# Designed miniproteins, single chains, continued (3): the designs that were tried, part 110

Each design is a single chain, and the fold is of that chain. pLDDT is the mean over its residues in the fold that is shown.

## One batch from the design tools (miniprotein)

Design m11818
Fold by ESMFold2-Fast:
Structure m11818 (fold): chain A 94 residues (1-94)
Amino acid sequence: SATAEELAARAEKNPDIVAEYLEYLGYKEAAELIKELKDDPEVQKLVEEFVERALRLQAEAHRDPSREAEAAAEIERLAKELAEEVKKIAEEKK
């Protein structure tokens, strides 16, 4: 949808939105690392891929409300994977 594409474009240019979501889920270290590494192309790509997939899952849940809980759980799983990958990149950049 146009709204989902607009949100993806916004998050792509402002990774702080994704960092705020990770902090809300309890991944404070990864949230700070995304803010610190916002200009790193590898981190930017991970954030973009997360946003694109999360928005697709939300769009699917909007079409089929019975999938809402499943989509939410998958988005949280993707957020955890993003947090772990960002920490790994930060360690490799030392």
Scores: mean pLDDT 76

Design m11819
Fold by ESMFold2-Fast:
Structure m11819 (fold): chain A 65 residues (1-65)
Amino acid sequence: SEKEKKAKELLEEFKAILDSVEEIKIENGKVTIYIKASTVGESILAIGLATDLMLLGFEGKVYIY
């Protein structure tokens, strides 16, 4: 779908910017982002991406280790 295409494009852009992203899952409209322990700035960027995905109709969650 168009939503899936946009989500994939956003995820690829995000991965290109943040090397600390270990895994991104999209299941049943839910997006989960796993980040190795990182800076506050990287956490803010991940939250921003999750917000953008929610505006496209996906639920977003971020886990920092």
Scores: mean pLDDT 70

Design m11820
Fold by ESMFold2-Fast:
Structure m11820 (fold): chain A 65 residues (1-65)
Amino acid sequence: MHLQLSMALSLEILLGLGLSEEVAAKNIAASTPGYTPEEALEIARKYLPEARRLFPDAVADARAL
C-alpha cells in the first residue's frame, strides 16, 4: 500500500472510532518514522479522498469490532 494512502486510511478509521485528530495524528506519526503528528495529519488529509474511494466501508468495518 502507498504510505500516504495508509496514513489517510488510518486517520479515517481512528476518527470513525471516536478518537480526536490530535490522538489520531500522534498514533499515525508513531507508526510512520520521519513525520511529526502535524505533518502526518496534513498528508493523511491530502490523501483522504483517495482512501475513501478505495475503502468506502473502512469506518463501518472498524466500528464492527
Scores: mean pLDDT 77

Design m11821
Fold by ESMFold2-Fast:
Structure m11821 (fold): chain A 104 residues (1-104)
Amino acid sequence: SEIDKAIKQLEEAYKILEKVGDPATAKLVKKAIKTIKEAIEALKKGDIEEVKKKLLELEIQLGLLRIRLAVYKLANAPKERIEALELAIEGIELAIKAIEEKLK
């Protein structure tokens, strides 16, 4: 599924960020994975209000990672770190879209 693909992409980004010594950004990615899993549990229970709350939390997390990406590009951070953060951002965007489609 698109959600499973998004989670795997975020897990890959998390591993790269840990390896390159960016534990703070890795923690943000791990939190996004948790929020996606919580949204899926809410979907299984038919708790639409909780799903919408988790989508808002994901959009906030996405915004924080986008700000971090902009700062890293400005600071000329290592390419592997930038690419891992871009991978995480794409994963969250994919998860949001896939969850929203399940609400239709």
Scores: mean pLDDT 89

Design m11822
Fold by ESMFold2-Fast:
Structure m11822 (fold): chain A 61 residues (1-61)
Amino acid sequence: YTEEDARDAAKRAGMTDEEAERAVEGVKSRGGTPTDLYFSVNGALEEGPMAGEAVSRIAAL
């Protein structure tokens, strides 16, 4: 998955453009991939309104 895919998933989960961009940047700066963010957001979406918090957690790790 691309950075665009990850941003689109985060935005579908209710994150703002700025929050989605920061999450992608954070994951990449720590050696993660946009694919990691995409799966994290999609998993959270199936569990309900925790998607933004899950994305923030993965970006903070």
Scores: mean pLDDT 66

Design m11823
Fold by ESMFold2-Fast:
Structure m11823 (fold): chain A 81 residues (1-81)
Amino acid sequence: MAAEVLRRGAEEARKAGVTSFADSLGAIADKVERGILTPEQALEDVRATVDLHVERYRKRGQEELAEKVRAIGDRTIAELR
């Protein structure tokens, strides 16, 4: 289920130390569980939050954290398709 995929992504993100990204994925999962977002809308929100967090980490010179966000985000997106 879409919410389960998002929760797994959030847990992986917390373990990787990208806590703000984990919180964003958890918020999207909550909205899916409450019927506020369709799986298609959740996919768009995940893409947007991945891009925002990657950009923020790159602007700070934190390329390793940007790579972790991209990797977790891309796996989560693939599982939502």
Scores: mean pLDDT 87

Design m11824
Fold by ESMFold2-Fast:
Structure m11824 (fold): chain A 81 residues (1-81)
Amino acid sequence: SDLELLNALLSAAVHGLLKYDKEVAGKFYEEAGLFFANWDNKPVAQEHLQRAKKILEEAGKEGKELVEKEREKALADLAAS
């Protein structure tokens, strides 16, 4: 029951973080997965690690889009000068 309550609280906290910072949320899920793996709770560990992977992949895509947007802005500024 305590482990189930802890898992529910962690899920609620990460859902809150997802709306503000996907990279932080993804890393938090990864750390939680590793924590549960050390407690021999393989199903919970695997679920958290899988969620972390998806979130971090989405964060990586957003990071790439930000880099491409800044590159386009720099090229436009250079062309205007």
Scores: mean pLDDT 65

Design m11825
Fold by ESMFold2-Fast:
Structure m11825 (fold): chain A 80 residues (1-80)
Amino acid sequence: SGVEELVEQLKDPDPRVRALAARLLGMGLSGPNPPEEHIRLAVPALVEALKDPDPEVREAARRALELIGGEGLRLAEELL
């Protein structure tokens, strides 16, 4: 699974790479019944990306959390 690699890419020095990583995490985890370990790894990193200095990265993280929904949204609300 590429989830661990995408979470690492959320800390890339290029904001375009960080924004793309956030979008790919949102799309990859928006399907039915994503593995809980992937949600627990990705959601805290996406919540942290909401504070990114780049506005595109913040918007991509917000959209990703919206797309993940359900258990991901519940976990994000606990961290905010």
Scores: mean pLDDT 82

Design m11826
Fold by ESMFold2-Fast:
Structure m11826 (fold): chain A 94 residues (1-94)
Amino acid sequence: SATLERGLELADEILDLIRELIEKTKDPKLRLELEELEGLLAIAKAIAKITKDPEFLARQLVELSEKIAELAEKAGLPELAARIRALAEEVRAL
């Protein structure tokens, strides 16, 4: 499915931004919360690949991206929050 393939590409872009955010986050509590969300997104990506469910992937990416963007703002990285939200809007457009 072209929709699933694009969803997986967007998942990888979001994962790259989470990893950048983790590296830039100095607060250990926020870092731990981001690492937990990174893990959940990786699991959602794996489930979507096995089930071939693009709608499940899209829902998970949107929900997790909003939580990650909120943590990015709390970490003082609003530019990363904006980039994550932009990718979430691309997921919603699928």
Scores: mean pLDDT 90

Design m11827
Fold by ESMFold2-Fast:
Structure m11827 (fold): chain A 71 residues (1-71)
Amino acid sequence: MKISKEQLDELFEKLKKDGKVSFEDFEKGLREILKLDDESLERALKAFAVADKDGDGTLDEEEFEFFKTFF
């Protein structure tokens, strides 16, 4: 399954708390909102881990822009 950058922007906007999205909330959003299959979900979560420069388990707006480059 392919994800558009627009769908990712909408997901980030919906899930963000204080400008950040947690790994757990993002995984849930990918499964429930974007309805990704397990293979696409695994790829997206690996991209999340790479974009999470702080290693804090959240993506801020800058890290999320980097995350979108994988799609």
Scores: mean pLDDT 78

Design m11828
Fold by ESMFold2-Fast:
Structure m11828 (fold): chain A 79 residues (1-79)
Amino acid sequence: MKIPESFITKSIEELDSKDSETRLTAAIRLKIIIEKYPESLEPYLDKIIPKLEKLLKDKDEKVREAAKEALEAIKKKFP
């Protein structure tokens, strides 16, 4: 299944959103894409990983948990 590049790039940009719900939703979306379609995110890992690492220190607990789960999914798919 093809994940549109625009959807991936928008999700990556949304990780930097001022709105915690937007950051949470973006982290969850990227986790799902990594788990189901890791090949679609491979070209973007250099941009995704630093942003997810920043979110591990986010003020919102749910955002921190989602970022942690997304990073664990990346490590599992790209060891």
Scores: mean pLDDT 83

Design m11829
Fold by ESMFold2-Fast:
Structure m11829 (fold): chain A 61 residues (1-61)
Amino acid sequence: AAEHLARGRELEAQGKFDEAWRHYLEAVRADPTNTEAVAELYHLLKSRGRLGEALAAFKAL
């Protein structure tokens, strides 16, 4: 759970947003109550103009 969140943040810092998004999604799937992972995924997708994908990711859980 925590590993995907940490890896996502590392990849985001490197500008690898598609890989960061994947790891944040895996963190949310592993623990949907992890508000940090949820917030990171939401902020990343919102900043890239992909708010609809954020909503779809939560529906897929």
Scores: mean pLDDT 72

Design m11830
Fold by ESMFold2-Fast:
Structure m11830 (fold): chain A 83 residues (1-83)
Amino acid sequence: MEEFEELRKKALELVEKMETAAKQGNIDEARKYAEEAFKAVREMVEIAQKLGKTKEAGDFAREIMEKVGEALKKAIENQKKKS
């Protein structure tokens, strides 16, 4: 359980850093944090299979993917409109 919760916390912290970088227009930095967050989520899903928490991990992974996608999409669209 500890490792599962630790990965969840890490993913949330990385998403927060990603959102901050995206708001600042630092798209490359936001993408790096997004990749790290996805890695943490992937590890969490693998552990969840062993713990029988696959649905919880899947729901969390979808939420993280939606938040990252939305933040990056808005940041990229804003960058293109300013170009």
Scores: mean pLDDT 80

Design m11831
Fold by ESMFold2-Fast:
Structure m11831 (fold): chain A 73 residues (1-73)
Amino acid sequence: MQQKTFTWTAQNSSEEFEKGDVVTVTLTLEDGKLTVTTSVNGKVLGTEVVPAEYWPALEAHLQGLVAASQAAA
């Protein structure tokens, strides 16, 4: 099992969350399945299962969001 967690502060308001909300995404890789769990302010909004091949693209995207949030803080 491989797992990585990304947390960032929302930079814009949307229908799902407001600017300043804490967004957490956890990527769990197990048995060729990549599970993506999204939480906002500690509340789970959804869980999605995608092919493991999506890991590097999702990791790069999420790292970019974390870096942007840190630069804005």
Scores: mean pLDDT 76

Design m11832
Fold by ESMFold2-Fast:
Structure m11832 (fold): chain A 95 residues (1-95)
Amino acid sequence: SSSLQQQLDQLQQQRDTITNPSHQSIIDQILDIAQQYLQQQDYFTAQVSIRVAQSMIHMVTDRGVSVDDIRRRYNAFIQSISNIPQVQQLINDDR
C-alpha cells in the first residue's frame, strides 16, 4: 500500500540524520527487511518491521541509547520473525 511505502520513505529520511555508522547499519538491515516484505505484499510483516524500525530510530535519536542496546533490539526482532519461512529465506539470501 502507498501508506506503508510513505512510512518507509520517511524512516529512510530519518535514518540519514543518524551520525553513528553502527546505528545506521543495524537500522538499514531492518529497513531492507521491511522493503522486501512490502515487495512480497506481506503487508502485515512489513508493518511490524516498520514499527520496529520507528522504535529503534526513536531510541537512537530521542533516548540516546547505545549500539549494544540497538543490537539487542535487532536480534530480538530477528528471533521473533525467524520462524516465518519467508523470513528465514530472506536471512539466508542476505548471508
Scores: mean pLDDT 77

Design m11833
Fold by ESMFold2-Fast:
Structure m11833 (fold): chain A 66 residues (1-66)
Amino acid sequence: MTEEELEKEIEQGINDIKAAVDFVAEVRELARKHGLLDLARKMFGATSYEEYKKLLEEFEQKVKEL
């Protein structure tokens, strides 16, 4: 691996982590405003991607109904 390739991978990893942290913070703020914190906790505590997707869809549906 070249130094340029390593730098790109590190930079991409940092950007991905930042995007994930920002996303989680935004979802938690929405959940707090709408009283859906328990659902948000279940969603981020999901043990599989399929569980996560199902809980995310439920969260989005409940936000739309408010």
Scores: mean pLDDT 75

Design m11834
Fold by ESMFold2-Fast:
Structure m11834 (fold): chain A 92 residues (1-92)
Amino acid sequence: MELTEEEVAERKKKIEEINKKLSPYQPQLDAALEKARASVKTPEEQKKFDIEVEKFKLSLKYNIETSVMTDEERKKIIEEAQKYFKELEKKL
């Protein structure tokens, strides 16, 4: 069955609550990532770093989003994420 508007709103609220709990730590994470990126010296190393940061941020997003999803929805998102990560690795 399709999700009701009420179920969609409840899932969004749960995700927002998780994000609100994590938001005090976000500036520390962003500062650490910026400092790490500044330590890499070649454009090729910066590209590799940017891809790894993208993979990390997507993994966090998927973990938060999948925590409120059904088993079927989780499996689909994990499979799509794994496929996308493999394609990113091929570009390295």
Scores: mean pLDDT 74

Design m11835
Fold by ESMFold2-Fast:
Structure m11835 (fold): chain A 75 residues (1-75)
Amino acid sequence: MEEEIKKFREIIEKYREDVAGLKASDLPNELKIAGLERGIEELKELLKVAPEEVKPEIEELIAEIEALIAELKAQ
C-alpha cells in the first residue's frame, strides 16, 4: 500500500515538472495547450486506477492544468 502510494506520488511529481517545463518553454501556446490536454487525458486514466489516498492529489493537478489551459486560451 505505502510503496504503491509513493509510486503514484512520484508519477504526480513528474507530471508537475513536465507542466512547469511547458510553462517555461518558448513553444507556441497552441503546442503548450495540446501537451497539457494530453497530460489531462493521461491523468484521468491514472485516476481510474489510483489508490483513494492519492486521488485528491491527481484531481488537484488536473484542476491546475485546466486553469493553465484556460489562461493560455484567453491570450
Scores: mean pLDDT 83

Design m11836
Fold by ESMFold2-Fast:
Structure m11836 (fold): chain A 93 residues (1-93)
Amino acid sequence: MEKRREAAKEVYKEMGKPETPAELVLMAAKANAKLLPPEDAKKVLEIGKEMAELFKQLENTTDPEEIAELIKRIQEIVKKEKPLQEKILEILK
């Protein structure tokens, strides 16, 4: 818990208050990257940047078909992130 809080506070100082879902996703990815080994940290940050871009597109889209496609792509990224989330949980134990 403490390590996660410290990482989150550090990223908050770097980025400021997240104003959009995309910024919140990127902030979470940066905080998680601080908890992981360098190779996994780079993967988490890359996945987080991709997810933030999809959320940014979702915020600017009103077409139902485009929204459905973006949600599907977000779900695919969540599945790719699962092994890294399991590593984070192991580190926080």
Scores: mean pLDDT 78

Design m11837
Fold by ESMFold2-Fast:
Structure m11837 (fold): chain A 90 residues (1-90)
Amino acid sequence: MKSAMELVDEAFELIDQLSPEVQKLLVEVMEEFEKEVTEKDPDMSKETQYKLAKFLLEAAKRALELEKEGASLAEIRKALEELKKEALEE
């Protein structure tokens, strides 16, 4: 199993490949996800830290895939919002 730090490092390598507009969108979605997760687990357990790292990596992968396919910023936002909703439902 990869550590949370390894997932974060891998995610940032993918984020560096995104356009500035998609990077900004990913940051906005990640901040919303972190807020919702922290409200449910204020103690920030190791499991919650791993969940945040895993979501960042999955979101970065999805954003990069869609951008390479020529998806619009609105389509990328919709996909990231759906991914956030699924991750919050567990």
Scores: mean pLDDT 82

Design m11838
Fold by ESMFold2-Fast:
Structure m11838 (fold): chain A 87 residues (1-87)
Amino acid sequence: SKIDEAAAELAAAARAYEADPDSPRARAALELAIANFALALLGRASEEEVRAEVERAVADLTDPALRERVRREVLGLVEGWRRGLRL
């Protein structure tokens, strides 16, 4: 449920960013939503589950460039945090 909540917040933040990418507030909200979603994914046991949740979350994004950016940033954060925390 926390992953679903974080994915919904990410989708909302991404839509706001697509509507006004020059807004500092929209950019900050997107960055926070990406970090919160990545944090929620740390509870997953496998890389396959993490990838599946990321693909599900980005499927709602209309801009292909933003989909790839979000996918890359979330996976990078999860991998980096797992390495740092020895998870």
Scores: mean pLDDT 82

Design m11839
Fold by ESMFold2-Fast:
Structure m11839 (fold): chain A 77 residues (1-77)
Amino acid sequence: SMEERRREEIEEELKELDREFEEVARRLSEVDPELARDLRRSFEEAKEKMKELSNEEREKLLEQLREMVRALRDGLS
């Protein structure tokens, strides 16, 4: 169905973002290991929360996570 395809697309985007986050978190851990640990926890909590959400809510949360990763990457430049 269309909703199943949308879910699959969200899951693929989340996997890609998870890889990007891991790279940023690794870099952050060299500067602020406590913040890196807290952010890893928050990201895992967000992934768990996403399992209980609608596709619309998942897309909104995914965009929030993407903004977080972008801000962290910019801060490390």
Scores: mean pLDDT 85

Design m11840
Fold by ESMFold2-Fast:
Structure m11840 (fold): chain A 98 residues (1-98)
Amino acid sequence: MTLEAMVDLVIAGGPELARAFLRGYEDALADPNADEKVATKAFIGAQLALENGDLETAAYWVGRAVAALLKTAEKQGNQELVDWLRERIERVRAVAEA
């Protein structure tokens, strides 16, 4: 499953999954070593959680992956990826507030 599909699953899963995503996102923002390797590991963790039916755990790891990828994209000046990630984070925040 792609990151895009996982974020769509979080958005479709409603406020509970959106809040789990935001918790993972915020935890990863506090981690100064979050990078592409952390993003890859978080994606693998999300896929494993989905296979076990643990949707909240999957949402948490998706949030961590998005935060780590955003930090890497900002550092590399990849504005297109930064804008894409920020738009998805905004959509998740809107669902969490519902």
Scores: mean pLDDT 81

Design m11841
Fold by ESMFold2-Fast:
Structure m11841 (fold): chain A 95 residues (1-95)
Amino acid sequence: MKELEEKVKEWLERAEELARELAALLEVEDPEEARRRLAELLERGEELVREGQKIIEELEKSDLPEEVKKEYKEKIHEAAARLAAAVAEVLAALE
């Protein structure tokens, strides 16, 4: 059971790190370099979203208290929304 909670924590840390890397692209002076880095970060983001979906499915199947499941699912959805917003901001800045 600790293993699933550790997976949630690790996923949230990876999502926060990716959001920070996306935000850092706004400070890159070379648009070509920013576009190359964005492409790599988009691939990582897509993989991370798939992993997050699997974690939510594992949480729903687990015997953890319903309140704990709800809290973790809300944190995952909130982190995913922040990633989507960061991607949209970088794409708009590179137009």
Scores: mean pLDDT 83

Design m11842
Fold by ESMFold2-Fast:
Structure m11842 (fold): chain A 75 residues (1-75)
Amino acid sequence: GREEASREFEEKAREIEEKYPELKEHAERLREIAERYLEADREERSELRFEFLDIEAEVARYKKEKEKKKELEEL
C-alpha cells in the first residue's frame, strides 16, 4: 500500500544519511517523495516511483565510487 512504499523511501533516506552524510540532498529528496506519496493520486505515485529509481541509481553510483577509493587507500 501507500504507507508501505512511503516507509521504504523513509528507510532508504535514513540509511543514506547514516552511512553517507554527504548525500544529504538525496536523502531529503527521498523524504519528500515519501511525504508526497501518501497524498498522491495513482499517476503522481507512478511519477514519484520513477524519481525514486533515479535517486537510487545516483546513490548506488556514489557508493561504488566511494568503495573503490577506500579500497585504493587501504591497499
Scores: mean pLDDT 79

Design m11843
Fold by ESMFold2-Fast:
Structure m11843 (fold): chain A 88 residues (1-88)
Amino acid sequence: MGYNPAKELLLFALSPEAAEAREKVGKLPFGVVKVGDKYQALNANGEPLGTFDSPQLASEAVRKHIEKLSEAEAEKLFQKFLKDEPLS
């Protein structure tokens, strides 16, 4: 089993392929919210990382942030993902 399965699953869910698949079913990548005609990337605390023209670019920003998270922070974020809780 992976040393950090929560982080691995989050990074997989934020891959370009997974983001495109979610978009086709009307869902945005985890940590991404639509604001008007733009997409905002959120960090583990629900704070904005930036605003982007596409959900793919926003998901890349979230993915890079997750790569820098500790195991404890990644686990917290993964628990929110499992509960389908929005980042606020």
Scores: mean pLDDT 69

Design m11844
Fold by ESMFold2-Fast:
Structure m11844 (fold): chain A 78 residues (1-78)
Amino acid sequence: EVKKKVIEYLRKAIEYAKQGDADKAIEYLKKAKELAEKIENEEISLAIINGIDIAIELLKQGDLDSAITAAENLIKGL
């Protein structure tokens, strides 16, 4: 339920990153992060939040390919 919506936002972030729209990708990563805070398992929540923060940092550095890989790995782990 919550995890499915996190995956949806992560997929949208990947889509925008692939289009070169880093600002929109970061917007959807922030939405995924906000929703991930509502995941009942604190260890899973923190792991997802940390992975999202890494993806945001990579996008801010202009490393879109690494950010896409980080977001894809988060989806795979969910």
Scores: mean pLDDT 86

Design m11845
Fold by ESMFold2-Fast:
Structure m11845 (fold): chain A 60 residues (1-60)
Amino acid sequence: SPGEKRQLLLAAEYFESRDDLETAKILREAVEEGLSRREAAERIGMSEEQLSRAVTLSQL
């Protein structure tokens, strides 16, 4: 969904701000592939809850 894509991009921005460029790249690729939030989280070795926390922190 558009909302999930936005959340994944915000999470990518969070990881880029922490110099975690590899995780950010995986999240941006997940958006291009149309992956769900769950599938994107699994690719980076995180839970959906951890990914949601990254989204929240990107907006602070």
Scores: mean pLDDT 85

Design m11846
Fold by ESMFold2-Fast:
Structure m11846 (fold): chain A 58 residues (1-58)
Amino acid sequence: SARGEEIERRALAIIRANPDADWTARNLAEQLGISVGTLYRVIPRGALERFQAWMRSR
């Protein structure tokens, strides 16, 4: 959906703009004003988890 695509783009843009921040699904959902469940429905769990793992290993 258009809204889902918008949320996904915003979430990834927030992470990329602040790569040194310790991003979690909770922090992203709060920044977007949505629930963690909604975030996982929009962003495939695998993609978000891989990005979070990469950020945490950095």
Scores: mean pLDDT 69

Design m11847
Fold by ESMFold2-Fast:
Structure m11847 (fold): chain A 79 residues (1-79)
Amino acid sequence: MLVRLTARATVKPGQEKEARDQILAVLEEAGAVDSGVVVQGDTLLISGLFPSEEQARRAVERIRALPTVESLEATIEPL
């Protein structure tokens, strides 16, 4: 069942581009069917569509573990 990931990440100042690229790679590796990251200052708005909740949860865990990411708030919603 498809699930939507909506997340907000706070990143270290000056590392927004690096964090964006890393997050996009994580979403792709986790099997996102569609994904996007929008940079707004030190905050990254993250979206992803996944074939399963397990894949979305793995993406969240990997993003949270990134050294560029200071905090992550994430919601996974079944479609």
Scores: mean pLDDT 85

Design m11848
Fold by ESMFold2-Fast:
Structure m11848 (fold): chain A 70 residues (1-70)
Amino acid sequence: DKEKRGLEAARYRRELIRERGGVEGGIEARKRFPLSEETQKVAREIGRKLREIGDQIQAELQGKLTLELS
């Protein structure tokens, strides 16, 4: 309970400082999100696919756009 109160008091102080300061403590904390490894893996795979598709589409669109703009 004592240690819990100590940690809670520290958190409470950080929150107060953040609310009054508005940014300092919030910026670093926002960077840390509880992301499941599975979610991260799926996100990475999707990102990879999107990039590959984007590259292909852009290359083909670039050619078509040149023709259409002509």
Scores: mean pLDDT 61

Design m11849
Fold by ESMFold2-Fast:
Structure m11849 (fold): chain A 87 residues (1-87)
Amino acid sequence: SELREEIKKLIDELYELAKKVMPENEDRISELYKKILEAIDNGDIQKAKEILRELLVLFSNNPNATEEDLEKFREIAEKITELLDKM
């Protein structure tokens, strides 16, 4: 349960960063955020990783994302992936 709470906290950080950098994609980001939380609650690690990948692609292709934002996003996404592998 502590592991799931840590993952959810990192996903919340990722969601806030994504909304800040891509406000024009807020509806899509909110949809992906809801889906990844549902996948984690259901223990669907593969689905959670797929959604995380979709969010990373969306973020990486956004012209408003700075190199610093992209690096921070990738660091959080990598931490989430490592923790998901421990579930």
Scores: mean pLDDT 84

Design m11850
Fold by ESMFold2-Fast:
Structure m11850 (fold): chain A 80 residues (1-80)
Amino acid sequence: MGLNPTDDDVDAIIQTGRDLADQGVKVASTNPNGALLLFGQAVLILSNGATLARQAGRDDGAARLEKARQEVLELGLKAL
């Protein structure tokens, strides 16, 4: 029972990472250093989330977090 509630946590982590990346895109032209920090934080949160999901046996959640992390990395490279 304690391992399956992590799906809501996975969704929350993905949303947090995407929100940080969206903020990075919005400020990239006016504050590129701030954008770099926001993208870095998004990647870190998603990477840590993927590790925790794998440790909890949530392979599907880990795959979703890794996909979101790759998406954030691609956005950061294009926005800078």
Scores: mean pLDDT 80

Design m11851
Fold by ESMFold2-Fast:
Structure m11851 (fold): chain A 107 residues (1-107)
Amino acid sequence: TREELERLIEEIRELIRQLVKTMEEKNAPQSDIEDARSAGEDLIRALETLLESSDPLVQAKSLFVVAASLSELWLLKKKYKDNTEMVKLIEEIIKKTREFLELLSAL
């Protein structure tokens, strides 16, 4: 349902907030914190666009942004592989994004 899709976006937003906070508390390089924030913001905007737009070209562009954002998060996960908390947060963001795309395709 639309309510389930909106809930997933808000859960992803909260996970991104937790990831950025965790990175700041661990004194991660400012460039890595900004990469996480930018990837997260792009991801949320793309998911909101996918929920609101039925235009196939807009949807295709948004899916490319989702893929790019997830790739950036995957690189951060690889870089911080020994930080269990960061890894868990990134994996949950990826998982919930996948759940969003699966639910959206079922509508």
Scores: mean pLDDT 89

Design m11852
Fold by ESMFold2-Fast:
Structure m11852 (fold): chain A 67 residues (1-67)
Amino acid sequence: AAASEAEMAAFLERELPPALEELARLSEAEREEAIAALEAILAKPYGPEERPIREALERLLAHLRAL
C-alpha cells in the first residue's frame, strides 16, 4: 500500500508537468470534454492509497478550468 502510493506519486511527478503543458494546447471543445471526464472520475469515492492519483486529477481539473 505505502510502496504503491509512493510509486504512483513518483510516476505522477514525472508525467504531470508534461501533461499540464499539453493541456494548454487543447481546443475549447477538447478542454470542456476533459473537464467533464475528470469531474466524473473525481465524483467516485477514493481510498487513502489513491490520494496521489486524486490530487493529480484535481490539479489537472484546476489547470483546465484556469485556461
Scores: mean pLDDT 70

Design m11853
Fold by ESMFold2-Fast:
Structure m11853 (fold): chain A 69 residues (1-69)
Amino acid sequence: NPEEEAANEALLTNLKVLLIDAGFEEEEIDEWLEKLLKEGKSLAEIAGEVARLLGLDGEAVEKKLRENS
């Protein structure tokens, strides 16, 4: 489903932007996200991991990403 794939790509891009803004290197972010995807984690689980890593409320991060997806 191209529409679902585009939405998922937008969500991953938004997560990457948050991590770059937090001071992480793009190469490190790409490696970490790819590892989580290979482990079978859903995008919602990945968003939760990002929230935890940044010390943010997971619900607030999910809401922000949902508004931009």
Scores: mean pLDDT 71

